# Designed miniproteins, single chains, continued (5): the designs that were tried, part 15

Each design is a single chain, and the fold is of that chain. pLDDT is the mean over its residues in the fold that is shown.

## One batch from the design tools (miniprotein)

Design m16522
Fold by ESMFold2-Fast:
Structure m16522 (fold): chain A 55 residues (1-55)
Amino acid sequence: MSGIELVKKQIEEIVEKYKDDLEKAREIMNRLADNIPELKEQAKKVADEVLKKAE
């Protein structure tokens, strides 16, 4: 829970920073997920959900 909450916060900050380039935001989020292999699947789901809302 604590780990995924930290990842979610970082994903939200990345999307806010790169709102004009969501493709770049997605690449950065994928790299973040790769650094936390145990949460990679959950991080990808959060990233997809955040990107859908940003559309």
Scores: mean pLDDT 69

Design m16523
Fold by ESMFold2-Fast:
Structure m16523 (fold): chain A 55 residues (1-55)
Amino acid sequence: LSEEQREELERLYREEYERMLEAFLSLGFDEELAEKIARAFAEIVREVAERVLSK
């Protein structure tokens, strides 16, 4: 992966994490649980994107 692609993956992770965190907090989830779920979804999105970009 190029440096630009790595930066874009980091940005994608951050944006998805923030979006998911806000979504689950809005649904009434506990902050700790919302953070754990948001991290899990952001990691999945990043891994899928990295896999597609690497191929």
Scores: mean pLDDT 82

Design m16524
Fold by ESMFold2-Fast:
Structure m16524 (fold): chain A 62 residues (1-62)
Amino acid sequence: MPPDEAEINEALARMIYAIGRLIVENKHPDAAKVLREMAELLKRLGADELAKELEERARELE
């Protein structure tokens, strides 16, 4: 039972929210690339579930 799980989940939720805003405002082809890189970061942090959400967003954007 990792003691920092709740803190990690909160930080990741904020990242997802911020990335979502950037994707909407940026509207660049690189937006999908950014989401994929953030998903990789989440995987390295051990948050595979949240990483999947970002990967799905990136896939939708192409």
Scores: mean pLDDT 68

Design m16525
Fold by ESMFold2-Fast:
Order: C-alpha cells, then sequence, then structure tokens
Structure m16525 (fold): chain A 64 residues (1-64)
C-alpha cells in the first residue's frame, strides 16, 4: 500500500537529515532528526527502525 511506502520514505529522509547534521558536527540537530524518525517509525508499527533511530539520537545527544 502506497501510504506505508510514503511513511518509510519520510523516515529514511529524516535519518539522512540526522546523518548530515552529525557529519557537520550539529549533534543537537542530528538528535532532533533521529527522534522524529523514531516517532514516525513507532507510529508505523516499525519497532526495529524506531529502536535504531532512538539509539542514533542517544549517540548524537551524548556527543552534543
Amino acid sequence: MKERLEREVEIAMLVMRGAVYKLAGDYEEAARAYREAARLAREAGDEESARAAEEAAREAEARA
């Protein structure tokens, strides 16, 4: 169904945004992007992606 693919694309874009901020040293912005990705993944019922995004957010916050 197209709605699920659209949500997966949105989550992937947020993860990419977080990665770009992390590479730039903007760890606070990276953490926010990863947190938003985790929220959307949980809403979609994708607990594995949500957990991975939450771990990425925690790692970024620890470096900020």
Scores: mean pLDDT 80

Design m16526
Fold by ESMFold2-Fast:
Structure m16526 (fold): chain A 60 residues (1-60)
Amino acid sequence: EEKKKILEEGEKYRKALEKLREARSDPNVTNEQLARLELEIAKELGDPEMIRAAEKALNS
């Protein structure tokens, strides 16, 4: 079961990273908005490093 989830999550990670890169390049998106987006994606994927990065941006 977890093997299949890991493979499926790998595809989500690739797509999520592309979306984050595009948002990061958008001048209309603030760093705080990027952090919130990263936090939501990180929670969906369950990636602690992404969550930590988003928290760092939001907390200072």
Scores: mean pLDDT 71

Design m16527
Fold by ESMFold2-Fast:
Structure m16527 (fold): chain A 90 residues (1-90)
Amino acid sequence: SSEEAKLRKELAELMLQVINEPDKKLKEEFGKILLEIGIPESLVDKLLELADDPSKTEEVNKILQEILDSLNIEQLRELTKRLKELLEKK
């Protein structure tokens, strides 16, 4: 739906913002949120490892897209809400 597409775009922008912040604590909280939403630990660990390497930006973007594509509408809504709250606290 158009609403789902808009939500996926908003979430993609929020995830990219979090990953590009030079804040280790913010990235750790993001990883915890992803685990609580049900993203596999192996994928979260790989994302956070690659996120600190500027040469791996394309690989990071592919992992973020894989995460986005795996989420149902309820997970999209919950993750979007939690990332907005996470960014407001900083």
Scores: mean pLDDT 83

Design m16528
Fold by ESMFold2-Fast:
Structure m16528 (fold): chain A 96 residues (1-96)
Amino acid sequence: AAAEAYGDATKARIDALPESERPSFEAAVGTGLTLRMIGDALDQGDWEAAKRLGEALSRAMREGNIRAIAVGYQAFLDGGPDAAIAAVERELERER
């Protein structure tokens, strides 16, 4: 539901944008999903997991691997921060 709402709102904005601006959309999606996951981990009171998750997601952002962030978000919804960390790290290793 939350991921769907974010996706729907973002899609509506990109559909209104010229095709030349679409690369900026990928950066915005990556940033939004990263902030959502870190915020949710902090709200759960797991400061250590939030820190580790932030480090893994920052690495994905630096490498421009938006797919790793999306896979991590799906894993976060299913299994929380540790599942998201494992999924992001696994995806980053595959893209090397």
Scores: mean pLDDT 71

Design m16529
Fold by ESMFold2-Fast:
Parts: sequence; structure tokens; C-alpha cells
Structure m16529 (fold): chain A 80 residues (1-80)
Amino acid sequence: SLKEEAQKLIDEALKAIANGDYERAVELFKRAAEIYEKLNDYKGAAEAYTLASQAYLMLGRVDEAKELLKKADEWYKKYK
């Protein structure tokens, strides 16, 4: 299912973080967020964008991190 695919992308992204591959982690978290958006899983989308933002911060990409946090906040506001 798409939900299982999104969770698998999150798990792979977390492994990328553990290996210091923050650019890979951003890619995978953003892909998971897009799947959660399609599923109207507002919490899943918000959490995935928050994790992608944290990975951007590890890369020193502060402006990109802020943009993803703004997107995460917009999805959190739709949760419930």
C-alpha cells in the first residue's frame, strides 16, 4: 500500500541519518511526505516534513529547513 511505501521511505531515511547521509535522508523524507499528502494523512505529512527540515539543518541549509518547517506547520494545522 502507499502508506506502507511511505513508512518504508521513513525507515530508509532514518538509516541514512544514522550513516550521516543527510542529503539522501532529505530526499526520502520529502518523498514520504508527498505520499502522506496524497493519502490526506495530515500528521504523517507534517512529521515527514519536520524530519526533512531537521536533516537540512544537519547540512547547514537553514533557509530550506525553514521552508519545510513552514510546510509542516501548515499540515499540522489541518490535523484534526
Scores: mean pLDDT 88

Design m16531
Fold by ESMFold2-Fast:
Structure m16531 (fold): chain A 55 residues (1-55)
Amino acid sequence: SSEEGFEEMKKLVEESAEEAKKKAEEENLSPMEEFLLFAELFGEKLEEYVAKRKA
């Protein structure tokens, strides 16, 4: 259902944001660099999610 997909997307966003924040704290990244890292991590997780659903 669409509700299930939304819940999974929300988890991917939250997980990506948390990972980006942790790396930003460890590497002293700027807020812009943290945002770009978040976008990269979320994109990777989204591609994996789509690939798994098509398998």
Scores: mean pLDDT 81

Design m16532
Fold by ESMFold2-Fast:
Structure m16532 (fold): chain A 93 residues (1-93)
Amino acid sequence: GEEERRKELEKLKERSKELGREIVRELAEGLSKSDDFVGYSARLLLLDMKEEELEKQEPSEEKEKKLEELRKEREELREKEKEKLAELKEKIK
């Protein structure tokens, strides 16, 4: 019936979103292996995805510790991204 078709469409929409997220993750993982601006930008994206997944979990001391570790990693990656962007700009001059 119509209700069964609506439920199936809803499942397809969710599956499409999950597949899109998985494709972005796989591409970012491939790019993250580079020691360049793009590589560090991809690592930041992967870290953002991990933080979003952790934030969906119930509040706990373990969750807060993991979030703090990710925040420290973010700052380190941001500095590396800035460094590699400056190197790229110098090469274009």
Scores: mean pLDDT 77

Design m16533
Fold by ESMFold2-Fast:
Structure m16533 (fold): chain A 101 residues (1-101)
Amino acid sequence: AEAALQDALDAALRRAVERAGGQSGALVAAGAGPSEEKARAAAEAAAERLRARAAPKSVVIEARAAPEAPADAPAVGVAVLFEDGRPAALATVSEAPLFRL
């Protein structure tokens, strides 16, 4: 089920990046987990790590449930700060990056 979480995270990140549209100071955060609640919590936790450092002007959060994942699987989130369409910083909830831009 780890592959299912990675696929869900990649899909959430792609959508979040598209929605951010390269906005300067925007924070893009994505989360994946066995439930929508856990995926959302992971994405928000990832966003908070960059907020402590970057004070973003806007936040785009995407959460993607991976129902094929085990119920006890860890929720994973990644936050990316964008400046003029370029990634400036990233953080992960699990302390292990599944995705790096």
Scores: mean pLDDT 74

Design m16534
Fold by ESMFold2-Fast:
Structure m16534 (fold): chain A 81 residues (1-81)
Amino acid sequence: MEKKREEAQRLVAEAAEAAAAGRYLEAARLLRRAAELAIEVLREELREVASEEEIEELERRIRERAEGLVAQLEAKAAEAA
């Protein structure tokens, strides 16, 4: 659990650095990986206290928000190309 959480935080930090350097496509890829790890962590943490439907809804919201951010990063990369 903790290792996945730490890895997700590390990927978010790397994504922020990539975006700051203008490497938007790299930032988008790192952010997608961070979101998937965050979903796994959330699933493990909530499995004992939330229903499967509630967990699925939260996963969907996290993915939707991450995809929105990824789309913005990919759009910036396309504008720079």
Scores: mean pLDDT 81

Design m16535
Fold by ESMFold2-Fast:
Structure m16535 (fold): chain A 71 residues (1-71)
Amino acid sequence: SSEIQRLVSRAVGYTILGIGYLLDGDVAGAIASYRRALDAVRQARSLSSGQDKADLDALEARLEKKIAELE
C-alpha cells in the first residue's frame, strides 16, 4: 500500500542519514538515525502480511544488528 511505501521510504531516508553520520565520525547521530529507521520498519511491518512482512522482518533484523554493532 502507499502507507507501507511511505514508511519504507522513511526507513531508507533515515538509513542514508545514519551512513552520513558515520562518514562524519558521529556514531551517536548514526545510532539515533538507525533507530528512527527501525521504528519506521516496525510500523510498516505491523501493516504488512505474507512476503512483504517477511521482507520487513529481515530488514528489521539487519537494522537491529547494525545498531548493536555501533553500541
Scores: mean pLDDT 87

Design m16536
Fold by ESMFold2-Fast:
Structure m16536 (fold): chain A 79 residues (1-79)
Amino acid sequence: SLLEEYRELAAKAEEAKEAGKLEEFKEYVKKAMLALAKGLLEKLKTSPLATEEMIEEVERALEEETREKIIEEYLEEEK
């Protein structure tokens, strides 16, 4: 499932971070966020309470540029 993919990618990101492989860490975080966003989008599309605006917000999380900005924000806070 997409949730299991997220968990596996998140674990690989932690391993990369502990090993000091910052670029590899960033790549796994991007992939994990994509898997999570896809899982949320699928679940949201089946909900009778979901609005078009909610779906659009989750779809924005699938955009590479949005994922990069989120990762950069977290990394700046860790400095």
Scores: mean pLDDT 72

Design m16537
Fold by ESMFold2-Fast:
Structure m16537 (fold): chain A 61 residues (1-61)
Amino acid sequence: PSEEELDAEVRYALGLIQVAIALKYGDYETAAEVARKFADQLTDPELAEHLRKLAEEIEKK
């Protein structure tokens, strides 16, 4: 894999970790916001779409 692909996967993983931490503390607003911010920073459209869907699910409860 290229450095760009590895960087995108690492950013995706970091985004998931931050979302999980916010969810653990019941901060759903921050969790959704973090997911959207990381999605906007990702150049990989599939990983970005996964984070956007995660944010939507968190917002629905």
Scores: mean pLDDT 78

Design m16538
Fold by ESMFold2-Fast:
Structure m16538 (fold): chain A 83 residues (1-83)
Amino acid sequence: MLEELIEGLEKLAEEGDASAWTALGYLYYQLKDYEKSIEYAEKAIELDPNNWAAWEILAKTYEALGDYEKAKEYLEKAKKAKE
């Protein structure tokens, strides 16, 4: 089930849906796999730097890791990207 969701999201991202990488980042954040959450959120930002949701996932993930300085930095980037 989880692998099927990941494969589906990865396929959507490869077909041009940048939000699918954001969904992967959030999914791994919920699983507390913070390294993968960061990797996928960074991938989403690489494809769409105005993706505020991906910046917000990075902020939440770094907060969970105890890196409050990076969390604050990414939260500000999320606010700047949000219309």
Scores: mean pLDDT 81

Design m16539
Fold by ESMFold2-Fast:
Structure m16539 (fold): chain A 59 residues (1-59)
Amino acid sequence: SDEEIRKLIEEARKLAEETNSPVVRAGVRDLEELYKQGKATPEEVRRAIEAMRAALEKE
């Protein structure tokens, strides 16, 4: 749902704030752009957040 997508993007913004990671900030911008285009799905946003967390683990 739209509400679920918005909440997931908010979670990603929170992660960017906590980590101060350029990779996470870039990921959040990409997700916001997809949402504006009406192309974001909950599954896609969740996958992107997991990818951001994995990138942080490798730093």
Scores: mean pLDDT 80

Design m16540
Fold by ESMFold2-Fast:
Structure m16540 (fold): chain A 58 residues (1-58)
Amino acid sequence: SMELERRLEELRRKAREAGYSEEQIEAMVESYRVHAERSGEVPPEPVALPTLTAPEAA
């Protein structure tokens, strides 16, 4: 659905802002997609992103 795609894009942006790698971002996006497909519902906007690594130096 269109809403799911928008949520996944927001997740990507937030995760990148939080310092996650592209590989980690893709894993999170896939988890959201699988959850939405299984429940048949678009997940709420991503607000709680687990921080595995928080590098300060870019």
Scores: mean pLDDT 67

Design m16541
Fold by ESMFold2-Fast:
Structure m16541 (fold): chain A 68 residues (1-68)
Amino acid sequence: SAKFEEIYNELIKIKDRKELAEKVKEILLNTEGVSEERAEAVAKIIENTKDEEVLNKIKKGIAERLTE
């Protein structure tokens, strides 16, 4: 779907942890059914994650869940 491609491509382009956290928080806050608390929690997890493999899994998971 166009929504999946848009979100996934934007997340793949972001390699900086802090920028990724900010972008994910913005996307989640603009997503119906996602609480502000959850958006902030996900952003903090990204900010505290130094493992690139874990960050890639988070990017995939977010894109998948937002495009159910």
Scores: mean pLDDT 75

Design m16542
Fold by ESMFold2-Fast:
Structure m16542 (fold): chain A 60 residues (1-60)
Amino acid sequence: MEAAKEFAKEGEELAKKYGAEEASEILEPKVHEYLSKLSEDEAAEAAAEVLAGIDKGYLA
């Protein structure tokens, strides 16, 4: 789950600068590519981690 942590941190920084919507748009292609290679359980955990990062940046 190292890549999910990196995407979460990137999402947090992008959301701080541009807001949650813009951060999601920038990360979506990369995150989708990453999640497509994971199992269902791994994809769910990774997606939750990325979204938590974006929310943290947006709410900060």
Scores: mean pLDDT 78

Design m16543
Fold by ESMFold2-Fast:
Structure m16543 (fold): chain A 88 residues (1-88)
Amino acid sequence: AEELRKKFEELVKEAVESTDPAEIIRKINELIKVLQELKSDPELAKDREFQLFVTNALVLLLAKAMELPEEDRPAVIEAIRQAGKAIN
C-alpha cells in the first residue's frame, strides 16, 4: 500500500514537471493503473486522507494542463477526466 502511494506521488510529480503533452498523458495513464490497484485495497478504500490526496493530485494536474499550449489542453484534460472516473 505505501509503495503504491509513493509510486502514485512520483507519477504525479513527473507529470507536473514534464513539458511534453505526450509524456504527461502517458504518466496519467500509468496513474490510472496505480489508482485501480490502490482502490482494490480495503484499507485504502476507507482512507479519507488518501481520497483527499487523489482529489488534490487531480486538481494539480488540471492546473498543469491549463499551462500547456491551447491545442494540447483537450487531450491532457481528457486523460485527467479518465483518471477521476477510475477512482469512482
Scores: mean pLDDT 79

Design m16544
Fold by ESMFold2-Fast:
Structure m16544 (fold): chain A 69 residues (1-69)
Amino acid sequence: MEKEREEAKKLIDEVEKRYNELKDKITPQQAAAIGGYIDTARSLLEKNVEMAKEAIDGAKKLLDEAEKQ
């Protein structure tokens, strides 16, 4: 579990870095949605790492869509 939590934390940090670079280039609605997934992932990191990973995947999917705009 600890190794999975450490991996998830690194993924959250990577996603947050992408988000910070993109948030000025995307709509406020897109920024809010991506930020919400990041916040959810951080909240779930201690409670349920599997759900945290699902939130990370959600954020990544929205970031990928935002980059295609």
Scores: mean pLDDT 80

Design m16546
Fold by ESMFold2-Fast:
Structure m16546 (fold): chain A 79 residues (1-79)
Amino acid sequence: MEEIKEKAIEAARKGNLEEAFEYAKKIYQESLTYAETLEEINRIIGLMLRLIGAVLDGDSEAAIREIEELYKLYEELKK
């Protein structure tokens, strides 16, 4: 999963936000498998919605930030 995060961030740095989104979607889907509460699901959805906003705005810096936060939440939920 860390390799997927690195690929998402690299794609976002290159301005390839659609590719970054496809990698981030894998982190999102995996995070949902570890979520056990509605609060955790809402946190995952909220981060994904913010990432979608960054992608639509063409904001690579915001997209990288949201990918990092999504991965941090994934690592938190997996424990």
Scores: mean pLDDT 87

Design m16547
Fold by ESMFold2-Fast:
Structure m16547 (fold): chain A 68 residues (1-68)
Amino acid sequence: SLALADALIAAADEAAEKGMYRAAALAYRRAAELYEQAGELEKAEEARKKAEEYEEKAREAGEPALPR
């Protein structure tokens, strides 16, 4: 649902502010999938880009990879 996707974006933003980059990336990726399913392709693309950016930040910060 769009409401869940919006909530995941808010949670991802909060995680990013706390320096939890892996958690932020995961939440952005989940939001992107929900936006894509809802036909919100532009929002899905933006969320996917944010997921990639925060995955890179997590790697640079030396955060461990999360299991799939």
Scores: mean pLDDT 82

Design m16548
Fold by ESMFold2-Fast:
Structure m16548 (fold): chain A 93 residues (1-93)
Amino acid sequence: MYEERIKKDPNDAKAWYNLGLEYYKQNRYALAAEYFEKAIELDPNDAKAWYNLGEAYYELDLPELAAEAYQRALELDPDDERAKANLARAKKA
């Protein structure tokens, strides 16, 4: 479904984001991060995409990149308690 949407419209940020979520669920964190990065290129104001990019980077043992992504998610959604907690965790790694 999302792969076909991307073939028809490669600028569909939501399709890239959802493809990232599918690979994240499969524990394919490097591919998930690449697809979240593509979603963010197209829509840099999607706080959920930044948050999930941080989750993927953290699973890849890249805590500095995870912290940057969580911080951006928090700049877009300051009330996200999960982003606050995960940013604090990543900064201590």
Scores: mean pLDDT 84

Design m16549
Fold by ESMFold2-Fast:
Structure m16549 (fold): chain A 85 residues (1-85)
Amino acid sequence: NAEEKLEKGKEYFEQGKYDEAIAYYKEALELDPEYAEAWENLGKVYLAQMNYKEAIEYYEKALELDPEHEEAKLNLETARSLLFE
């Protein structure tokens, strides 16, 4: 069920419908608060909106849950780099 919400969020994100994507990712997290991929995808939405501070916070949460997640580490580095520009 949390996975279905995550997949819907991804569909909306790919369409540029960021508010809908955020809503579905938050629903996934209500069902499974430890769903690292949902936290990572929230980071991606905020990064796309140029909300770098929020993106960093969500990527840090994803890595707190899954410290070895390489994609989340790379995305965190990207968000931090953009924050300093």
Scores: mean pLDDT 85

Design m16550
Fold by ESMFold2-Fast:
Structure m16550 (fold): chain A 52 residues (1-52)
Amino acid sequence: MSKEEIEKLVKEAGGEVLGFSGSTVFIKFPDGVDPSEVKEKIEKEGFNVVVV
C-alpha cells in the first residue's frame, strides 16, 4: 500500500494523516470516530499506526 493510498483511506474514514516516519504513520480522528478498522487495514499492509 502506498502513502497516497493510506492518506486516502484515512481521509475517507473522516481522519487526517499527521505524518510518516519510516514504516510508521501518525493519524488523527475526530472524537466519536472509531479508528480501529482503518488502523487494522493499514497494519495488515506492514505499517505501524499511531493514533493521536
Scores: mean pLDDT 81

Design m16551
Fold by ESMFold2-Fast:
Structure m16551 (fold): chain A 67 residues (1-67)
Amino acid sequence: MEKEAEEGLKKAEELFEKALKEHLEKNELNEEEKEALKEIEENRKIAEEIRGVGDREKAAELREKLK
């Protein structure tokens, strides 16, 4: 993965964690917001797996799973 792409993923992860913490502290999540946060969390985890994988072919398969 290109370095610029990795930095973008880390920035997205930081923004996701900040938003998640803020919503959890307020306990004001509705079902729609919960589903959106789950999708963001799943995409973040897939992005982390892609960064951790040294195999280019396996990384490509993981990218296809991004929502």
Scores: mean pLDDT 66

Design m16553
Fold by ESMFold2-Fast:
Structure m16553 (fold): chain A 85 residues (1-85)
Amino acid sequence: GNLEKAKELLKEAEKALKEGRLLEAAELLLEAVKYLLKVAPKEKILELIGIALRLIGLIFEKKPSKEELEEIIKELKKIIKEMEK
């Protein structure tokens, strides 16, 4: 479902990040957030919107940092784990 697709996109983003494809990683993370928003409880919607806005900013600036993307991945993993509980 939507949660499984978000998890797959997150893994693809981690691979892209490891390979130095920072812009692609940011785009994959934004796609993952779109899938998460389809199934997120109300309590997580604002946090996911905040992450989406950060990713949109990084994509428009065309210079996402590895450190910023690693932090976003960490935040999304935490949200997914909380949604699975």
Scores: mean pLDDT 84

Design m16554
Fold by ESMFold2-Fast:
Structure m16554 (fold): chain A 99 residues (1-99)
Amino acid sequence: SAKELAEEAKRKAEEAIELAKKGEGLEAGRLAAEAGSLAAEAAEKAETEEEKELAKEAAEKAIEAALLALKSAGKDLEAINLAIAGALSGIGALFLAEL
């Protein structure tokens, strides 16, 4: 369901933030990318205003996670690319949730 996808996205984003704080940029990037993707899927499946709001909250958290993951990536191109993917998916989720 849209709610379950949004809740999973928020959990993965929160884990990514904690990993980024520890300097684990690659793992933070992977989880941020997964969170962004799940938030976008939640937004696409959202039918009610409540589900759209949950998807927006998940998207905002995924974007926060992605930016922190990017900061922790250093010169790891794989980590940078994953963090950017997470941010783009999160931004896409915000726009989808407005439809």
Scores: mean pLDDT 88

Design m16555
Fold by ESMFold2-Fast:
Structure m16555 (fold): chain A 59 residues (1-59)
Amino acid sequence: MSEEQREEIVEKALKMLPPNPSRELARIIVRYVAESLGYKLSEEEVEELTEEVLRRSAE
């Protein structure tokens, strides 16, 4: 997956998530956003994007 596609998923996921989301909720939203954009993610990619979303959501 390109860096541009990763950034798009992360940005959209952050817009859908509350502040300080749980890891499980972040993972669900990352997967949902990727599927809505037509991107097929591996389990490893889902985990990496989930971690990035959690880091960016922590203020």
Scores: mean pLDDT 81

Design m16556
Fold by ESMFold2-Fast:
Structure m16556 (fold): chain A 67 residues (1-67)
Amino acid sequence: KVEELIKKAIEALKEGNVEEAIKYLEEALRILKEQNSRKAFLVEAALGAAKSGHVDEAIKLLKEALE
């Protein structure tokens, strides 16, 4: 479920839909924090990068979260 949200966020970022990607990432981050997952750190960093316009960095961090 959370992997699907991360994949949708990556697709949205690649299409330039940053606002849509942020919504998917905020939902993924909420789930990961509730699960006390270490992947929450990568998604939180990616969310920060996306909000700052660093789209390539955000995508890289999200791909790491899917490992």
Scores: mean pLDDT 84

Design m16557
Fold by ESMFold2-Fast:
Parts: sequence; structure tokens; C-alpha cells
Structure m16557 (fold): chain A 71 residues (1-71)
Amino acid sequence: EGEELLKRGEELAKRAKELYEKTGDEKSAKEVTRLLLEGAKAVYQGDLEKAKEYLEKAEKKIKEAEEKAKK
């Protein structure tokens, strides 16, 4: 459970890095990085629900930026 969330966080971090290196959106990159770090922290604290919330927020921001980048 926690391992799965950490793995998902790593995948999102890689995806965000590739995206934001392409777009140059430093503000969104910092926000996503913060959400992923808070998610990882929540996993280590045993708060898996909070970890899921942070990962979902990070994923939503990444998806929004990906859709914007397609234009």
C-alpha cells in the first residue's frame, strides 16, 4: 500500500520533470514538487489517505499542464 503510493509518486515526479523541462513553467513545477514531497511525507507518517490526496492533486496539475502543452 505505502510502497505502491511511493512508486506512483516516483512515476509522477519523472512525468512532471519531463513536462516542465519542456514547458519552462517553474511555478507549476514547484507546486507539483511540493505536492509530491508532502505525499511522500504522508506515506512515511502512515497517513495513506492524505498521501493519496496529494498524489491526486499532483496528477491533476500534471494532466492540466500536459493538455496545455499540446496546444
Scores: mean pLDDT 78

Design m16558
Fold by ESMFold2-Fast:
Structure m16558 (fold): chain A 64 residues (1-64)
Amino acid sequence: SARLRALAEEYLARAEEALRAGDASTAAKHAMQAGVLASVAGDEALLARAVELSRRAKELGGTV
């Protein structure tokens, strides 16, 4: 679905923005939302991007 793909890309963009800001928690949440949308849409490329952003968010994550 084009609408689900567009929404997934929006969440991926927000996750990337959160990663640049050092906000691991927000990045992880947005990457998770993008992953769910990409999975429902059947878009393997978007799902792979969501998984990668989740991995980067986990790597960045630390106790505040």
Scores: mean pLDDT 84

Design m16559
Fold by ESMFold2-Fast:
Structure m16559 (fold): chain A 58 residues (1-58)
Amino acid sequence: SESIRLAAQHDAGFSEEDIDRLVEAVREGDEETVREIAERHGISEESARNLGEALLAE
């Protein structure tokens, strides 16, 4: 099925580990980890936060 998780893996090149770390970082308000993941994958911090929030809501 098409899930936000699959889109993150295929469009942004996220690994399962990165997705889990992003979700945890957003849940805990860890802005530094959100920034690190965003930079690693070539997306903005805002995009990474929005992705993490969407994944957390699943």
Scores: mean pLDDT 76

